# Designed miniproteins, single chains, continued (4): the designs that were tried, part 37

Each design is a single chain, and the fold is of that chain. pLDDT is the mean over its residues in the fold that is shown.

## One batch from the design tools (miniprotein)

Design m13262
Fold by ESMFold2-Fast:
Structure m13262 (fold): chain A 103 residues (1-103)
Amino acid sequence: GKGRKDPKGAAIDAGASAGLAAISAGVGKATGAGGESSKSAAEAAKNAAENAKQAGGTEGAQKAAEDALRAAELAKEVATDEEGKKGAEEALENAKRAVEYAK
């Protein structure tokens, strides 16, 4: 590979900021709909895991992964139905993997 273009750098900065924003949005949605709040947090965790995996050990990727872990934990806490609990559990697993990849 050439490796001369580093779109990952810009994606990491954007991903870390977007991850934090998605967590805030997920927390806001947690007030209303059970499964929807868990799905929102799961999506944020999946995106953070992909960013962390692509970046491989950058500081921005690590922060995004840690933020995703927090969002997934919150989603699990607010989930009251089977669908929400399952989505939150998947998000938690994805976020934990993202933290591992960011090391």
Scores: mean pLDDT 59

Design m13263
Fold by ESMFold2-Fast:
Structure m13263 (fold): chain A 66 residues (1-66)
Amino acid sequence: NERYRERVRRVARAIVRQIRHLLENGMISEEEVEEWKERMIRVVSNSTGLDKELLREEVEEIEKEE
């Protein structure tokens, strides 16, 4: 489903941007990045109904591009 895929990517991009923002502003340490990503993926998956594993895969793909 095109709409589902688009929504997963949009949400994954938002997660990556938020984590980067927190890290750049010193709100989280490098050691906390993985924990915060996992928390955001879980919370967002629960609130949006999007698959947690697909969100994780998209987040990892976006991170590789940067």
Scores: mean pLDDT 81

Design m13264
Fold by ESMFold2-Fast:
Structure m13264 (fold): chain A 99 residues (1-99)
Amino acid sequence: SPPPLTEEEILERYERAAEEYDERAKKLKEEGKEEEVKELEKLIEELAEKAAKEAVETENLDYEEAYKLALTHLKAEALKLLEYTGNDLEEVIKKIKEI
């Protein structure tokens, strides 16, 4: 078996997925889905804020670093769900609410 990915390699993959999410979100807004994309973006931001507050309390992390990490992971998950659902924003929003 190949060696497991390093934490840095995993983070780089999530950062690339988050950037790809931002580009896809922009395209979906241009295709007339602006309100649904804004709802998803607001949900991601709210969940990232909650995760960052928890990480500050449990792991003694800096809030800004914890927020960026949570936001990156949530955007990467949203991209995966957009790919799986064929850009079904209603289903993606529903699944992200379950996180």
Scores: mean pLDDT 84

Design m13265
Fold by ESMFold2-Fast:
Structure m13265 (fold): chain A 98 residues (1-98)
Amino acid sequence: KSAEAKAKFEKEFEGELEEVIAKIREFQAQLDIDPELKEIAEEAIKKGEEISKIPDEEEKEKKAREIALEIIERVFGKEFAKKYEEILKKMEELAKEL
C-alpha cells in the first residue's frame, strides 16, 4: 500500500514534487553555512518542542503543519509556501483514497 501510494504520488506530481524536493534539499545544504537559516531552524525546533506537549494527535498534526508552512514562507516566500500547501493537500487526498 505505501509503495503503491509513493508510485502514485510520483506520477501525479512528476514536476511539482521534484521542484519542492529540490528546494528543501537546497535549504538543508544552506543550513550549515547561513546563520540566518540556522536561526530559523532553531526556532522551528523550539516550536516543535511546544507542539510535542499537545496530547491530542490531530491538534499536534495541525500545529506541526502550521509551523512548517510558516517556516517555508519565511525561507522561500509566500508563493512557494502556497504551492507546497497545495501539493500536501493533493497528497493527503490521494492517501485517503488508497
Scores: mean pLDDT 69

Design m13266
Fold by ESMFold2-Fast:
Structure m13266 (fold): chain A 61 residues (1-61)
Amino acid sequence: SSSQQQRQQQAVEDSAKQLTDDTFPDAPEKEKEEIFKEEKERGLKVVSHVADNRAAARALA
């Protein structure tokens, strides 16, 4: 459903932001924004891969 996808996207964004703040607390805002963008893209790719595996598992059930 749309609700589950939206929740996963939000979790990826929150995780990327937290990771950026934790890893680079002293970095300028511009640098943090670039790192956040890169981590968000990476996270979205992982979520897409997990969704494909979940669909395959559902088909086998």
Scores: mean pLDDT 68

Design m13267
Fold by ESMFold2-Fast:
Structure m13267 (fold): chain A 125 residues (1-125)
Amino acid sequence: LRSLLEQAERLVRRLGEEIRRAIEAVKKGDLEAAIEYARRGAELADEAIALLTEARPQAGPELQALLDEAKTRLSAARHHLLSAIEHLKTGTEEGRQSALKYLEQAEELVREVERLLEEARQLLE
């Protein structure tokens, strides 16, 4: 259980880094790089969700609730990342602005997941 949570924490941290890189790439007009960073972020979100799903049966009810909340927010962040990619593919100014909003929303959701996983880890101490 602890090992699965530590692995998920590392993936979520890397997810946050990929989202920040995507935001910077959009601001610099490098839409191809932004799409690649967002795509890697979505893959990391899927991997983190899989680890939390594996951890859930090993957890008590209080910890299960935190893992379920984290999974819900990761799923939402993944959806926003995929939406950002579609808007970036349009190559338009409107698409770029929409993508930035989706990326910023994904970044906020990931910060919430980081807090939930820290709380989950503290329950194991």
Scores: mean pLDDT 90

Design m13268
Fold by ESMFold2-Fast:
Structure m13268 (fold): chain A 86 residues (1-86)
Amino acid sequence: ALAYNNLGTIYAYQGNLEKAEKAYLKAIEIGEQLNDKESTALAYNNLGNLYYIQLRYELAEEMYLKALELNPDYKVAKANLGFVKA
């Protein structure tokens, strides 16, 4: 899960948003299979950030909410959710 999160971040930095999305979705899939809530929450938060920069605010909100469902103490995801709702 972590490796695909890192790969997604690299693709996002390069401006390859499609490959970034696919990498984060694979990170979620692997994290769910491993019951790794922390890595899965990170992937949802990163996917939310990706949707946010694409101006896809409703999808960004859904991803941040999923991150918080997995990790209620996820300060970054909570802040990002507050920002997208503003």
Scores: mean pLDDT 84

Design m13269
Fold by ESMFold2-Fast:
Structure m13269 (fold): chain A 66 residues (1-66)
Amino acid sequence: MTLQQVNDFIAKINAGAPIGKIYSQLPKDIQSLSNGLQSTGYFNKKTSIKFSLMIQQQDIQMQSQS
Protein backbone atom coordinates (compact mmCIF):
# COMPACT_ATOMS: atom_id res chain seq x y z
CA MET A 1 0.00 0.00 0.00
CA THR A 2 1.37 3.45 -0.94
CA LEU A 3 1.45 6.51 1.35
CA GLN A 4 -1.07 8.22 -0.97
CA GLN A 5 -3.49 5.26 -0.65
CA VAL A 6 -3.21 5.31 3.17
CA ASN A 7 -3.80 9.09 3.27
CA ASP A 8 -6.77 8.68 0.88
CA PHE A 9 -8.40 6.02 3.12
CA ILE A 10 -7.93 8.21 6.23
CA ALA A 11 -9.46 11.20 4.38
CA LYS A 12 -12.46 9.10 3.26
CA ILE A 13 -13.05 7.86 6.83
CA ASN A 14 -12.89 11.47 8.13
CA ALA A 15 -15.38 12.51 5.38
CA GLY A 16 -17.90 9.89 6.62
CA ALA A 17 -17.44 7.14 4.01
CA PRO A 18 -19.11 3.77 4.85
CA ILE A 19 -16.69 1.89 7.14
CA GLY A 20 -17.74 -1.52 5.77
CA LYS A 21 -16.77 -0.46 2.23
CA ILE A 22 -13.41 0.93 3.44
CA TYR A 23 -12.70 -2.26 5.42
CA SER A 24 -13.31 -4.52 2.38
CA GLN A 25 -10.74 -2.49 0.36
CA LEU A 26 -7.97 -2.79 3.01
CA PRO A 27 -5.05 -5.27 2.78
CA LYS A 28 -5.46 -8.41 4.92
CA ASP A 29 -2.69 -7.32 7.31
CA ILE A 30 -4.52 -4.06 8.10
CA GLN A 31 -7.85 -5.92 8.45
CA SER A 32 -6.21 -8.35 10.92
CA LEU A 33 -4.65 -5.50 12.93
CA SER A 34 -7.98 -3.60 13.12
CA ASN A 35 -9.79 -6.81 14.21
CA GLY A 36 -7.18 -7.33 16.94
CA LEU A 37 -7.66 -3.77 18.19
CA GLN A 38 -11.47 -4.19 18.24
CA SER A 39 -11.12 -7.45 20.25
CA THR A 40 -9.49 -5.50 23.13
CA GLY A 41 -12.80 -3.63 23.66
CA TYR A 42 -11.05 -0.22 23.62
CA PHE A 43 -11.61 0.46 19.90
CA ASN A 44 -14.75 0.50 17.77
CA LYS A 45 -14.57 -0.54 14.08
CA LYS A 46 -13.95 3.01 12.80
CA THR A 47 -11.22 3.92 15.34
CA SER A 48 -9.47 0.51 14.97
CA ILE A 49 -9.29 0.92 11.16
CA LYS A 50 -8.10 4.54 11.43
CA PHE A 51 -5.42 3.64 14.01
CA SER A 52 -4.27 0.66 11.86
CA LEU A 53 -3.93 2.99 8.85
CA MET A 54 -1.91 5.48 10.94
CA ILE A 55 0.50 2.66 11.91
CA GLN A 56 0.82 1.71 8.21
CA GLN A 57 1.38 5.40 7.29
CA GLN A 58 4.31 5.62 9.75
CA ASP A 59 5.78 2.31 8.49
CA ILE A 60 5.72 3.49 4.83
CA GLN A 61 7.35 6.82 5.77
CA MET A 62 10.17 4.94 7.57
CA GLN A 63 10.68 2.67 4.52
CA SER A 64 10.83 5.74 2.21
CA GLN A 65 13.60 7.28 4.38
CA SER A 66 15.62 4.04 4.44
Scores: mean pLDDT 79

Design m13270
Fold by ESMFold2-Fast:
Structure m13270 (fold): chain A 68 residues (1-68)
Amino acid sequence: MKYKLTVHYKDGKVEEKEFDSEEEARAFLRSLGASERTADFAVDLVRKTGKTAIVIGDDYAIEVELLE
C-alpha cells in the first residue's frame, strides 16, 4: 500500500507526494509542522477509512489517501 498526500498551501499551490510507508508519510507531515500525535492520528485514521484530511496550523490543508 502507498500513502498519497495532497498538500494545499495558503497561497493556493497544490503538491502531491506518494510514500511507500506510514513512517515516511508521518515524517513528511511532521516536516510541515504537524505534531507527532497529529501525524500518528492521520495515518491511523487513513488506514481505517482509506482517506482523511487534516489542517496544520493556518498554513496547510492536507488530504491523506491510502492507495491499493
Scores: mean pLDDT 79

Design m13271
Fold by ESMFold2-Fast:
Formats: C-alpha cells, sequence, structure tokens
Structure m13271 (fold): chain A 79 residues (1-79)
C-alpha cells in the first residue's frame, strides 16, 4: 500500500539523516543532540506528507535516495 511505501521512505530518510548529522557533528558544523532532536520532532510531519504523496513519487524518491546521499556527503567534504 501507499502507506507502507511512505513509511519505508521516511524510515530510510531518518536513518540517512541520523548518519549525516553524526558526520556533520564530527566536523563541528552542528550540535549532534540538538539536530537529532529536531529530526525526531519533524518525523510525524514528514510521514504525513509522504503518505499524502502519489505512489509513483514515493517510488521515485526511494530510487534517488542513494544519489542524494552521495551528493550530500560530497558537499560535506568540501570545506
Amino acid sequence: SNDKLAEELVEKLYEIQKEIIKEMAKKGLVDEKEQLARLEASKPAGLAAAKAAPKEKIEEALKELPKLVEEYKKALEEE
């Protein structure tokens, strides 16, 4: 169902964002605890938005996640 895909997308995004926050914190760019708390607080809204999205858009986002993660990590490696 669409809800299952939305839940999968949000859970994968959540885990990816946690790893990114940890790497940013290691570089002194953010406070890890504060950013993780903000991420946790935003999860219900993100899940609601994902559940409202068309199935095709959720599937597209899931396919693009690895590329977006790679691009974001590369940006963090630049100064």
Scores: mean pLDDT 77

Design m13272
Fold by ESMFold2-Fast:
Structure m13272 (fold): chain A 78 residues (1-78)
Amino acid sequence: SSLEALQQATRNGESYSGPAALALNEALAKRGLPLPGGVNDVFGDEAQLRLVEFQIRNGLPVDGVLDDATARALGLVE
């Protein structure tokens, strides 16, 4: 799935673009962690900084990786 591809990219420290990154960035923005240029479909350095801040705020492992626990906390797991 596109979510699994994004999760793998975050584990590898790689950028990603696609619908899963759009969903992630929208979920982060709804939680007070918007990207400075607005919501887009790219997971890059700015999105990773927002993901790290989300992990800090929610007591999750602070690794910048979209693991299953982080994805569930963001409402991205079906």
Scores: mean pLDDT 85

Design m13273
Fold by ESMFold2-Fast:
Structure m13273 (fold): chain A 92 residues (1-92)
Amino acid sequence: PSEEERKKAIELIDQAIADLKQLKAQGLVKDTDVLDQVIEQLEKAREYLEKGDIKGAIEQLKKARKLLEDAGLTELAKQIDLLIKKVETLLP
C-alpha cells in the first residue's frame, strides 16, 4: 500500500484505541480487563501496520473482535469488524 493509505489505516486504529480508552475512563463497560486486552491487540495491529505487515495487523484486529464478541460487547465488535474491512482494502 502507499504511505498515505498505510497512514490512514494507522489513524483509524489510533482513533479506535482512543475511543476505547475514553470508554474505559467513563466507566461505561463493566469488564475493564477485556477493554485492556482489546487495546493491547489494537496497539499490536498498529505496530504491524507501521512495519507494512497488513496481514499481521488484520490478525491482531480479528483477535480484538473475538475478545469483544466473547465478552458480549457486540456493538464494539461490529466497530472493529468495520475497521478490519477498511484495513483489508490495503491488501493486493
Scores: mean pLDDT 82

Design m13274
Fold by ESMFold2-Fast:
Structure m13274 (fold): chain A 59 residues (1-59)
Amino acid sequence: MEVEKAKERYQKEVEQARKEYENTLKTDPSKAPIAHGRYLRRETEAGTELKKVEEEAKK
């Protein structure tokens, strides 16, 4: 189902963004603020895409 696939894509995108953030904390902690901002942006964008699919599925 489209919603199920969208949720899977959302989870994978958020997990990838989180791993990149964690890797930045280990390799260059001084960039933590910018890495955190990138993580939140990716999470928000992925969540917006998921919401669009969920709304379309309700129609």
Scores: mean pLDDT 80

Design m13275
Fold by ESMFold2-Fast:
Structure m13275 (fold): chain A 98 residues (1-98)
Amino acid sequence: MEEEIRKELEEAKIEEEYKEKIIELVKKMEELLKKLPSLDPEEQLKAFEEIAELQIEIIELAAEGNKDEELSKELKKLKESAEKNKEKLIEKMKEKLK
């Protein structure tokens, strides 16, 4: 997985400094996903919130470290959309928790 992510970041022309930061965030996200099935519903909600925050940070770092100006702009738009979608998803998940 780490090797595959490194290759994708190389292909995306992301700067070396940002690659290492992105890899660390991806590893944190993978650890949370691995723990997810063993958590109760309230803990799962908190884990989903953390995963969403990590995804947003990864997108932001990819946008900042990317040498392609057009791709960087699209990644910044994706980050804004992800932040809005996160809030909507969390609200819906809270409705299911009693």
Scores: mean pLDDT 75

Design m13276
Fold by ESMFold2-Fast:
Structure m13276 (fold): chain A 104 residues (1-104)
Amino acid sequence: RRKVKAKIVVEKVSERKLRVTIEFEGAGANESEEIAKEIEKKLSELPFVESVKVTVSNNGETIVVEVTTKEPVTRELMEEVAKAVEEAIKSVFPDAEVTVELKE
């Protein structure tokens, strides 16, 4: 069985909006849908999150998460979002190789 790789890019879109793009190698569409549900759950539990929209595309190879926040997007907030997304991925693939990039 091939190891799953995930690249997480967290980008500040505006003062109160960020986008997370996750690109997978080795994940199937069903597994990506499971990860998408876990991401939505974990991010919705964060106190600074107002809304979350999760979209799975490219036969499960890409997940795009759009987050609207109740407070200004800071580097610390982006790091908390990245951590929650990584935890969601590892809940489905415990041995996943995860790379995180933050873009302001």
Scores: mean pLDDT 84

Design m13277
Fold by ESMFold2-Fast:
Structure m13277 (fold): chain A 81 residues (1-81)
Amino acid sequence: SMEEVEKEFEELAKELEEFYKNLGKLSPDEAIKRLEELKKRAEEIKEKAEKVGDQKTAERLSNIIEHLEELIEEIKEKQAA
């Protein structure tokens, strides 16, 4: 339902805020693992949003997924350097 999507989106937003607050305390491997978990959750919520016709939330989630992918790549590049 739309209400379920909204609740899941709010929980994801809180988890993202907590992640960013604690980013400096995480090892690169821990950060990548957490980002991959958050990305998977965002993809699941996006699929639900699309099914209920919540295009606005689906678009916001697409942007979040892209941003998380960029951050994962940046951390991996720093580990390789």
Scores: mean pLDDT 85

Design m13278
Fold by ESMFold2-Fast:
Structure m13278 (fold): chain A 70 residues (1-70)
Amino acid sequence: DRVRELFERVLGRPVAPDDDFFALGGDMEKAIRLIQELEREFGVILPLGVIRRDPTVAGITAYVEAQLAK
C-alpha cells in the first residue's frame, strides 16, 4: 500500500491502517511533508484539514481514491 509506505517514510516507523498519524509522533511539520509526498505521488490536492480530521492510512487512502475518481 503506497499511502502506508509514505506514512512510514515520514514517521520513520511501522504504521497500521488505523493508527493515528499524530499519536505515532507526527506533528504539523511532518503532516505538511506527508501532504507534499501524497500530492506528488497521486497528483491530488490534499488540504491539511483532511489529515487533521482523519489522520489514518485508511482515511487518507479513501480520500485519495475519491479524488482520483473525479
Scores: mean pLDDT 82

Design m13279
Fold by ESMFold2-Fast:
Structure m13279 (fold): chain A 79 residues (1-79)
Amino acid sequence: MPLYEPIPELLPLVQNLTGSDRLTREQFLELLRKVAEVDEKTHRLTLEEGSLLEELLGTTEIDLRDEAALDRAFERLFR
């Protein structure tokens, strides 16, 4: 599985989750679930207003079934 490096602002969150400076695409979903509220019935993730991730992604909600939106979020945050 390829490992991806976060932007500098997310490095502490990635290190806290994985114990390393890199994560997998699957671990990105774990990261989102730890920093946001997830409604498992609607498959929606709600980011805290004024949080770093809300600022970086420009949205307060993500549909976890929208693979294209998740891919765009990942590409914005990781290299």
Scores: mean pLDDT 78

Design m13280
Fold by ESMFold2-Fast:
Structure m13280 (fold): chain A 66 residues (1-66)
Amino acid sequence: SMVEEATAAVNAMVDEALARNPQPSLQELQALAARMLEYLEAKGVPASEAAAIIQAALAAIQARAA
């Protein structure tokens, strides 16, 4: 599904970001979230689903950084 593909792509963005910097700054997290939103909007993901995907991705960063 589009949501599954979008979620996988966002998770890959998280993996790449954490591989480059395991302790991203607030500014880096804001930039990453903006890139995620642009990607999801370009793919036509509905706003509610995009918000859920981004929230899950940010939660995953928090969990992996701990």
Scores: mean pLDDT 80

Design m13281
Fold by ESMFold2-Fast:
Structure m13281 (fold): chain A 89 residues (1-89)
Amino acid sequence: AELERAREAAIAALEELNAAIREQFGLSEPNPAVEAAIEVLRRPEIDRAHLERLAADLRALAEDTSLSPRVRAAAARALAALERLLALL
């Protein structure tokens, strides 16, 4: 139950990151890298190594001062949710 809730929270946070990117850059399409990350999280088997690489990418995004504060905040929330999921694996 806790692992399932953590997975759902990570997916929701990534969907919010996608929405923030779309809003700030005026995009009609979702970001393909974020969509790929959501797809990985929806798989029945969790690839820890893949999620650890995703966490590194989200950290870089959260620290990127060329991005809007809204996108950086969404990336930080997605990172926090993913780190909670990783702690349960």
Scores: mean pLDDT 84

Design m13282
Fold by ESMFold2-Fast:
Structure m13282 (fold): chain A 96 residues (1-96)
Amino acid sequence: SYAELQALIEEARQVFADGKAEVLRLIREGRPEEARRKFLEMVRRLDEMNQRIAAELDSLRGTPEEAQARAAVQAWLAQILPQIEALYREVEEAQA
């Protein structure tokens, strides 16, 4: 359902927020190897969630909600991908 899709996107936002906070904390504490491990754990979890989001989006094909669901997923990806890239750069810089 569209409600389930929105719930999955919100859960993914929380996973990123929590993961980013932990990664940045580890960088500030001078623990770059742990920051990298936590970043990779977060990315793996987000990938699993994106697979669930894609499956839920596919289940909405041909429904009145399909266009809204597709727009919500596109907005989520447009928001999250640059933030993941920025966090990755901070992890790489901390290891240099």
Scores: mean pLDDT 89

Design m13283
Fold by ESMFold2-Fast:
Structure m13283 (fold): chain A 68 residues (1-68)
Amino acid sequence: SAMEELVEELKKEVEKIVEEYKKTGDRKAFEQKLRELMAKAKETLSEEHFKELEDYALRLYIELQEEE
C-alpha cells in the first residue's frame, strides 16, 4: 500500500540522518532533523505505521549510543 511504501521511505530518511551524524558528529543537527522528520511522520502516518517507524528509529538510536 502507499502507506507501507511511505513508512519504508521514512525509515530510509532516518538511516540517512544517522549516517550524516556518524560522518559529522553534529548532534544538534541530528536531533533537529530527527525531530522534524518524526513530527511530519506523526501528522502523515496512521498510529500503527507511526509506531513501526518510531520503533525502527529507537532501535537505530540504541545502536548509535552503543558505538560510543
Scores: mean pLDDT 83

Design m13284
Fold by ESMFold2-Fast:
Structure m13284 (fold): chain A 74 residues (1-74)
Amino acid sequence: AMERLRAASERAEATSPDLDSIIAFLQSILPELSAEEIRRALLGQSEEARERLLRALARFLGVDEATLRESMAA
């Protein structure tokens, strides 16, 4: 019983609470992107979504895409 509850909680924690909070925050500052696009970018499911997120974030921060990409790699 406890193992099943733990597995369900771990699944929810791994896929929902923290990721959904990050997506909600990013969507609040980047309203031109949908929650699904942000999710796909963060999970590496779409390179196009990742590039769109990177551009939008670079514009929001007032930096170029290359600078932001280097910061993320460091």
Scores: mean pLDDT 68

Design m13285
Fold by ESMFold2-Fast:
Structure m13285 (fold): chain A 91 residues (1-91)
Amino acid sequence: MSEEQVDALIDRALAVLREDIAQIDQMLQDPSLSPEKRAALQTLRDAIRAAIAQLEQARTIPDVQQRLAAVQAAVQAVLDKARELAAALEA
């Protein structure tokens, strides 16, 4: 993957994750939300905020392969956390 492609991937990932935070924050304003669903949404929000910080840090990595690895790690951490919480939100 080229540097241009990795930078475009970071920009897209940041845009999606920031939109996801906005949606989660809106859901968390509902006082009728169950404690279990609230806890799951707060956990997911925290994971996404950590990933956003990691993606911003990845922009400063001069090596393209190391930058890509950092992006992949940040995205995978969010996907893993979302999968863990999905079953809890359906229960």
Scores: mean pLDDT 83

Design m13286
Fold by ESMFold2-Fast:
Structure m13286 (fold): chain A 92 residues (1-92)
Amino acid sequence: MSEQAKELERLEKEVEELIKKGEEAYKKGDYKKAAELFGKAAELTKPILDLIEQGLKENPTITPTSKYLLEKYGKRYKESKEKAEEARKKAE
């Protein structure tokens, strides 16, 4: 497997771990930490989402795989941003 594929897999695992830790921090009332973790998850997800969107722009043939990835990372980015903002408001 290429180094790029391994790097993408690592980033995906890091994003999932950040979301999980953010949810745990939020449940414990550590809203500052939750906001930071969800924010990092969104920041790591954005480049992946942008690459998928760029690929579709260069080749507009939508496959089941590309649609799945857009929905997966698009939801993750949006939810992570929303959770980060919610946690920030509670941290005030």
Scores: mean pLDDT 76

Design m13287
Fold by ESMFold2-Fast:
Structure m13287 (fold): chain A 101 residues (1-101)
Amino acid sequence: SMAAEAARRAQRRYDEAIQLGEDAINKATEVSKEAKEYAEKTGDERLKKLAGQLNFAVKALETAIERARQEGPAYSDALFGAARAANELVEGAKEEIEKIK
């Protein structure tokens, strides 16, 4: 039935959102640590701020994943949005690190 197909599609999207969120936590944690280390070595205030933003994004994503596990597939869009925002911060921090390497 169309309803069963829609339910399977929603479940796949949910599984993808959880995976994207977990991957984003791992990347943001790694890059936050690197940004903090370079900020401490160089005194770069932008990297210090980015490290703080990445650390906050990790905690927000951990909360969002927990909420998604409680709410189910209906929470997928919110989790995708949170993961995307964290990944954009990761990319920005990597660019700033490369500039001061």
Scores: mean pLDDT 88

Design m13288
Fold by ESMFold2-Fast:
Structure m13288 (fold): chain A 65 residues (1-65)
Amino acid sequence: ELTPEQIEKAIKRYKELIKSIDKEIENVKNDPSLTPEQQADIISRLNKEKDFLTKKLKELEEKYK
């Protein structure tokens, strides 16, 4: 269904999205306007999204190696 070129672009996009989430987590940890509870909640949601993207990345890499 997907061409090798489309798969490579998708892999690159997932890797960039994961990096973006890592930067958001860093920003949340260093945001003095957030309470510890708010930081924990936001980081939990970002980690869930990161885990989802990481699983998708692994699926693509294993299917099209």
Scores: mean pLDDT 83

Design m13289
Fold by ESMFold2-Fast:
Structure m13289 (fold): chain A 93 residues (1-93)
Amino acid sequence: MEEVEKLEKEQFERWLKLFEENNATKVKTFLENEYNNLPVKPEDKEAATKVFEEALRKVRPLAEELLADESLSTLEKREIVEKAVLEEVAKIL
């Protein structure tokens, strides 16, 4: 039974590493579909990219706290981080 929780933590750590440390085109593309669901329509996609990078920095402490949380699934942790990033993006745009 503990093997499932171990795998979920490992999956989340791999996703988190990609999400936080590799804020390159892949992470931007991953978030872009979610970003398009926001009520905000940015005129400048370059400015939007910089806003995503700042949002990732602000969400990092939450992501690190979620990594230690044993009550949430890997999917729920990902959704919380993604939602927090999009909310920070929406506040700036």
Scores: mean pLDDT 61

Design m13290
Fold by ESMFold2-Fast:
Structure m13290 (fold): chain A 74 residues (1-74)
Amino acid sequence: SMAAQLAAEAATLARMREHLQAARDGDAVAGLRALRATIEEGLRQMSNKAEAAEAIAALRARADALIAALQAAA
């Protein structure tokens, strides 16, 4: 139902905010990996699986590039 979908999206947003806060307070690379995993899980719960798969692939590529840049700058 739409109500169940909205509740799932709200829960995913709350988890994303927690992981973003953890990244600010601690290890940025670990926080970014946790945030990526939470977003991927939220996208898997979406009704449109094809668009979710494309978004997950794009997110992985961008997150991996950012992690590599952060590690190179350390």
Scores: mean pLDDT 68

Design m13291
Fold by ESMFold2-Fast:
Structure m13291 (fold): chain A 87 residues (1-87)
Amino acid sequence: VEIMRREVERIRPSAPPEVLEELEEAIRLVEKLGIETPSSYLANVALSLAKLALRGDREAIEEALEELRRQGGPEELIEFAERFLEH
């Protein structure tokens, strides 16, 4: 959470207000689902999946999950995609 909020502050001067609003909503969704993001990489992946979930783009999340499984991606990323699909 702290890493994600720091990323928002970092981009705030250069990002449109609509992008900042989407990021704040995505952070709230990640917090609600209890997803742990101890690195900037994991935080960015979680935010991307949260944005897809907020837009109701379930198919894009399912495609990301299948691609992660196909490439033998980290278990944490597979769990993230599954949690956002269950939301």
Scores: mean pLDDT 74

Design m13292
Fold by ESMFold2-Fast:
Structure m13292 (fold): chain A 100 residues (1-100)
Amino acid sequence: MPKPTDDLELVREQAERLLEAAKRAAKALEKAGDTTSAQNLLGLGQAVLDSARRGDLESARESVLGTLDHARWLAEKYPDNEEVKELLRVAEEALRLITE
């Protein structure tokens, strides 16, 4: 049975992984000329990490959901982009782990 402090550490770890995936996807989007989507994605990833670091689990979950929705839209727009596909996978895993 994980302690509440272990859950917070897990959320922070997942937020850091999500931000790293978002940074990689954003770099690929900038290379494709989509600077607006890149900036939005970085903002979403940073918001997850900031919420997680404050211990605001509800805001962290909402920010992960927003990142996931944006990642799904990007995966449809850029179906051959491996960094976007990895971001989608990481966001889905982060939501699963911090919600359950």
Scores: mean pLDDT 81

Design m13293
Fold by ESMFold2-Fast:
Structure m13293 (fold): chain A 92 residues (1-92)
Amino acid sequence: MTKVKLVLLVEEDTPKEEIEKLLKEAKERLEKEGGWEIVGVEILRGDEKESKVKAQKIREEAMAQGIVTLVVTKDKKETEDAFEVLKERLKS
C-alpha cells in the first residue's frame, strides 16, 4: 500500500466539526479507492499563503521518506483535483 499523509488547510476560525468532517470524507474516500495507508494527519490553521508554504515543506519532507502528501482544502474542486493527481501517481 502507498503511504499517505493528510494535510488540511483551514482558516483560523474553522469549527472543529467542519475539520472532522473534511478529515472523515478524505479518509473514507482513500479507503474506498483502496491501496492507501494513512500514516499521519496535520491541520494547518491560518493564512492560506503561509499554510501552502508549510504544506509544501511537509510534502517535501514526506516525499523524502517515500510518503505521498494529500492536501485537502475547503475548496471541493481543489480537493478533487488533488485526489485525481494521487490516483495518477498510483498508476505510475
Scores: mean pLDDT 77

Design m13294
Fold by ESMFold2-Fast:
Structure m13294 (fold): chain A 65 residues (1-65)
Amino acid sequence: MSIASLAFVEELPDGRLLVVAVVSITENGKVVGTGHAEEVLPGDASAEEVKRAAERVLEKAEKEA
């Protein structure tokens, strides 16, 4: 079993930040689970706030998968 994860931040048209996490779980070369989570932050969010949001969405995506 292996887990692949991707987390990224996208700026929305109104200046807010969209923090996204996607997780896939692979067993015997086949994807057996996927998870996705999102959180929106203010555009002036600190690096610490963005990091904490990324941690939260990754944990949520992993629990969904």
Scores: mean pLDDT 81

Design m13295
Fold by ESMFold2-Fast:
Structure m13295 (fold): chain A 62 residues (1-62)
Amino acid sequence: SAAVAAAGETAVATGSLTDEQAEIIAKAIAEANGVPYTPAAVAAAKAHPVEAGRAGLALAGK
């Protein structure tokens, strides 16, 4: 999705995620893996924003 791609690009470029961007990426990763997204998943994305951003970009668009 465009929102996941935008959040992922920001994370890789800046090394940071807003709460909203972390939720978008964490939800996309959880959905792709078939698991529920949780506050722990959002916290993990915020702790590792570049890694989360790269994963989000891979899911968003190839």
Scores: mean pLDDT 78

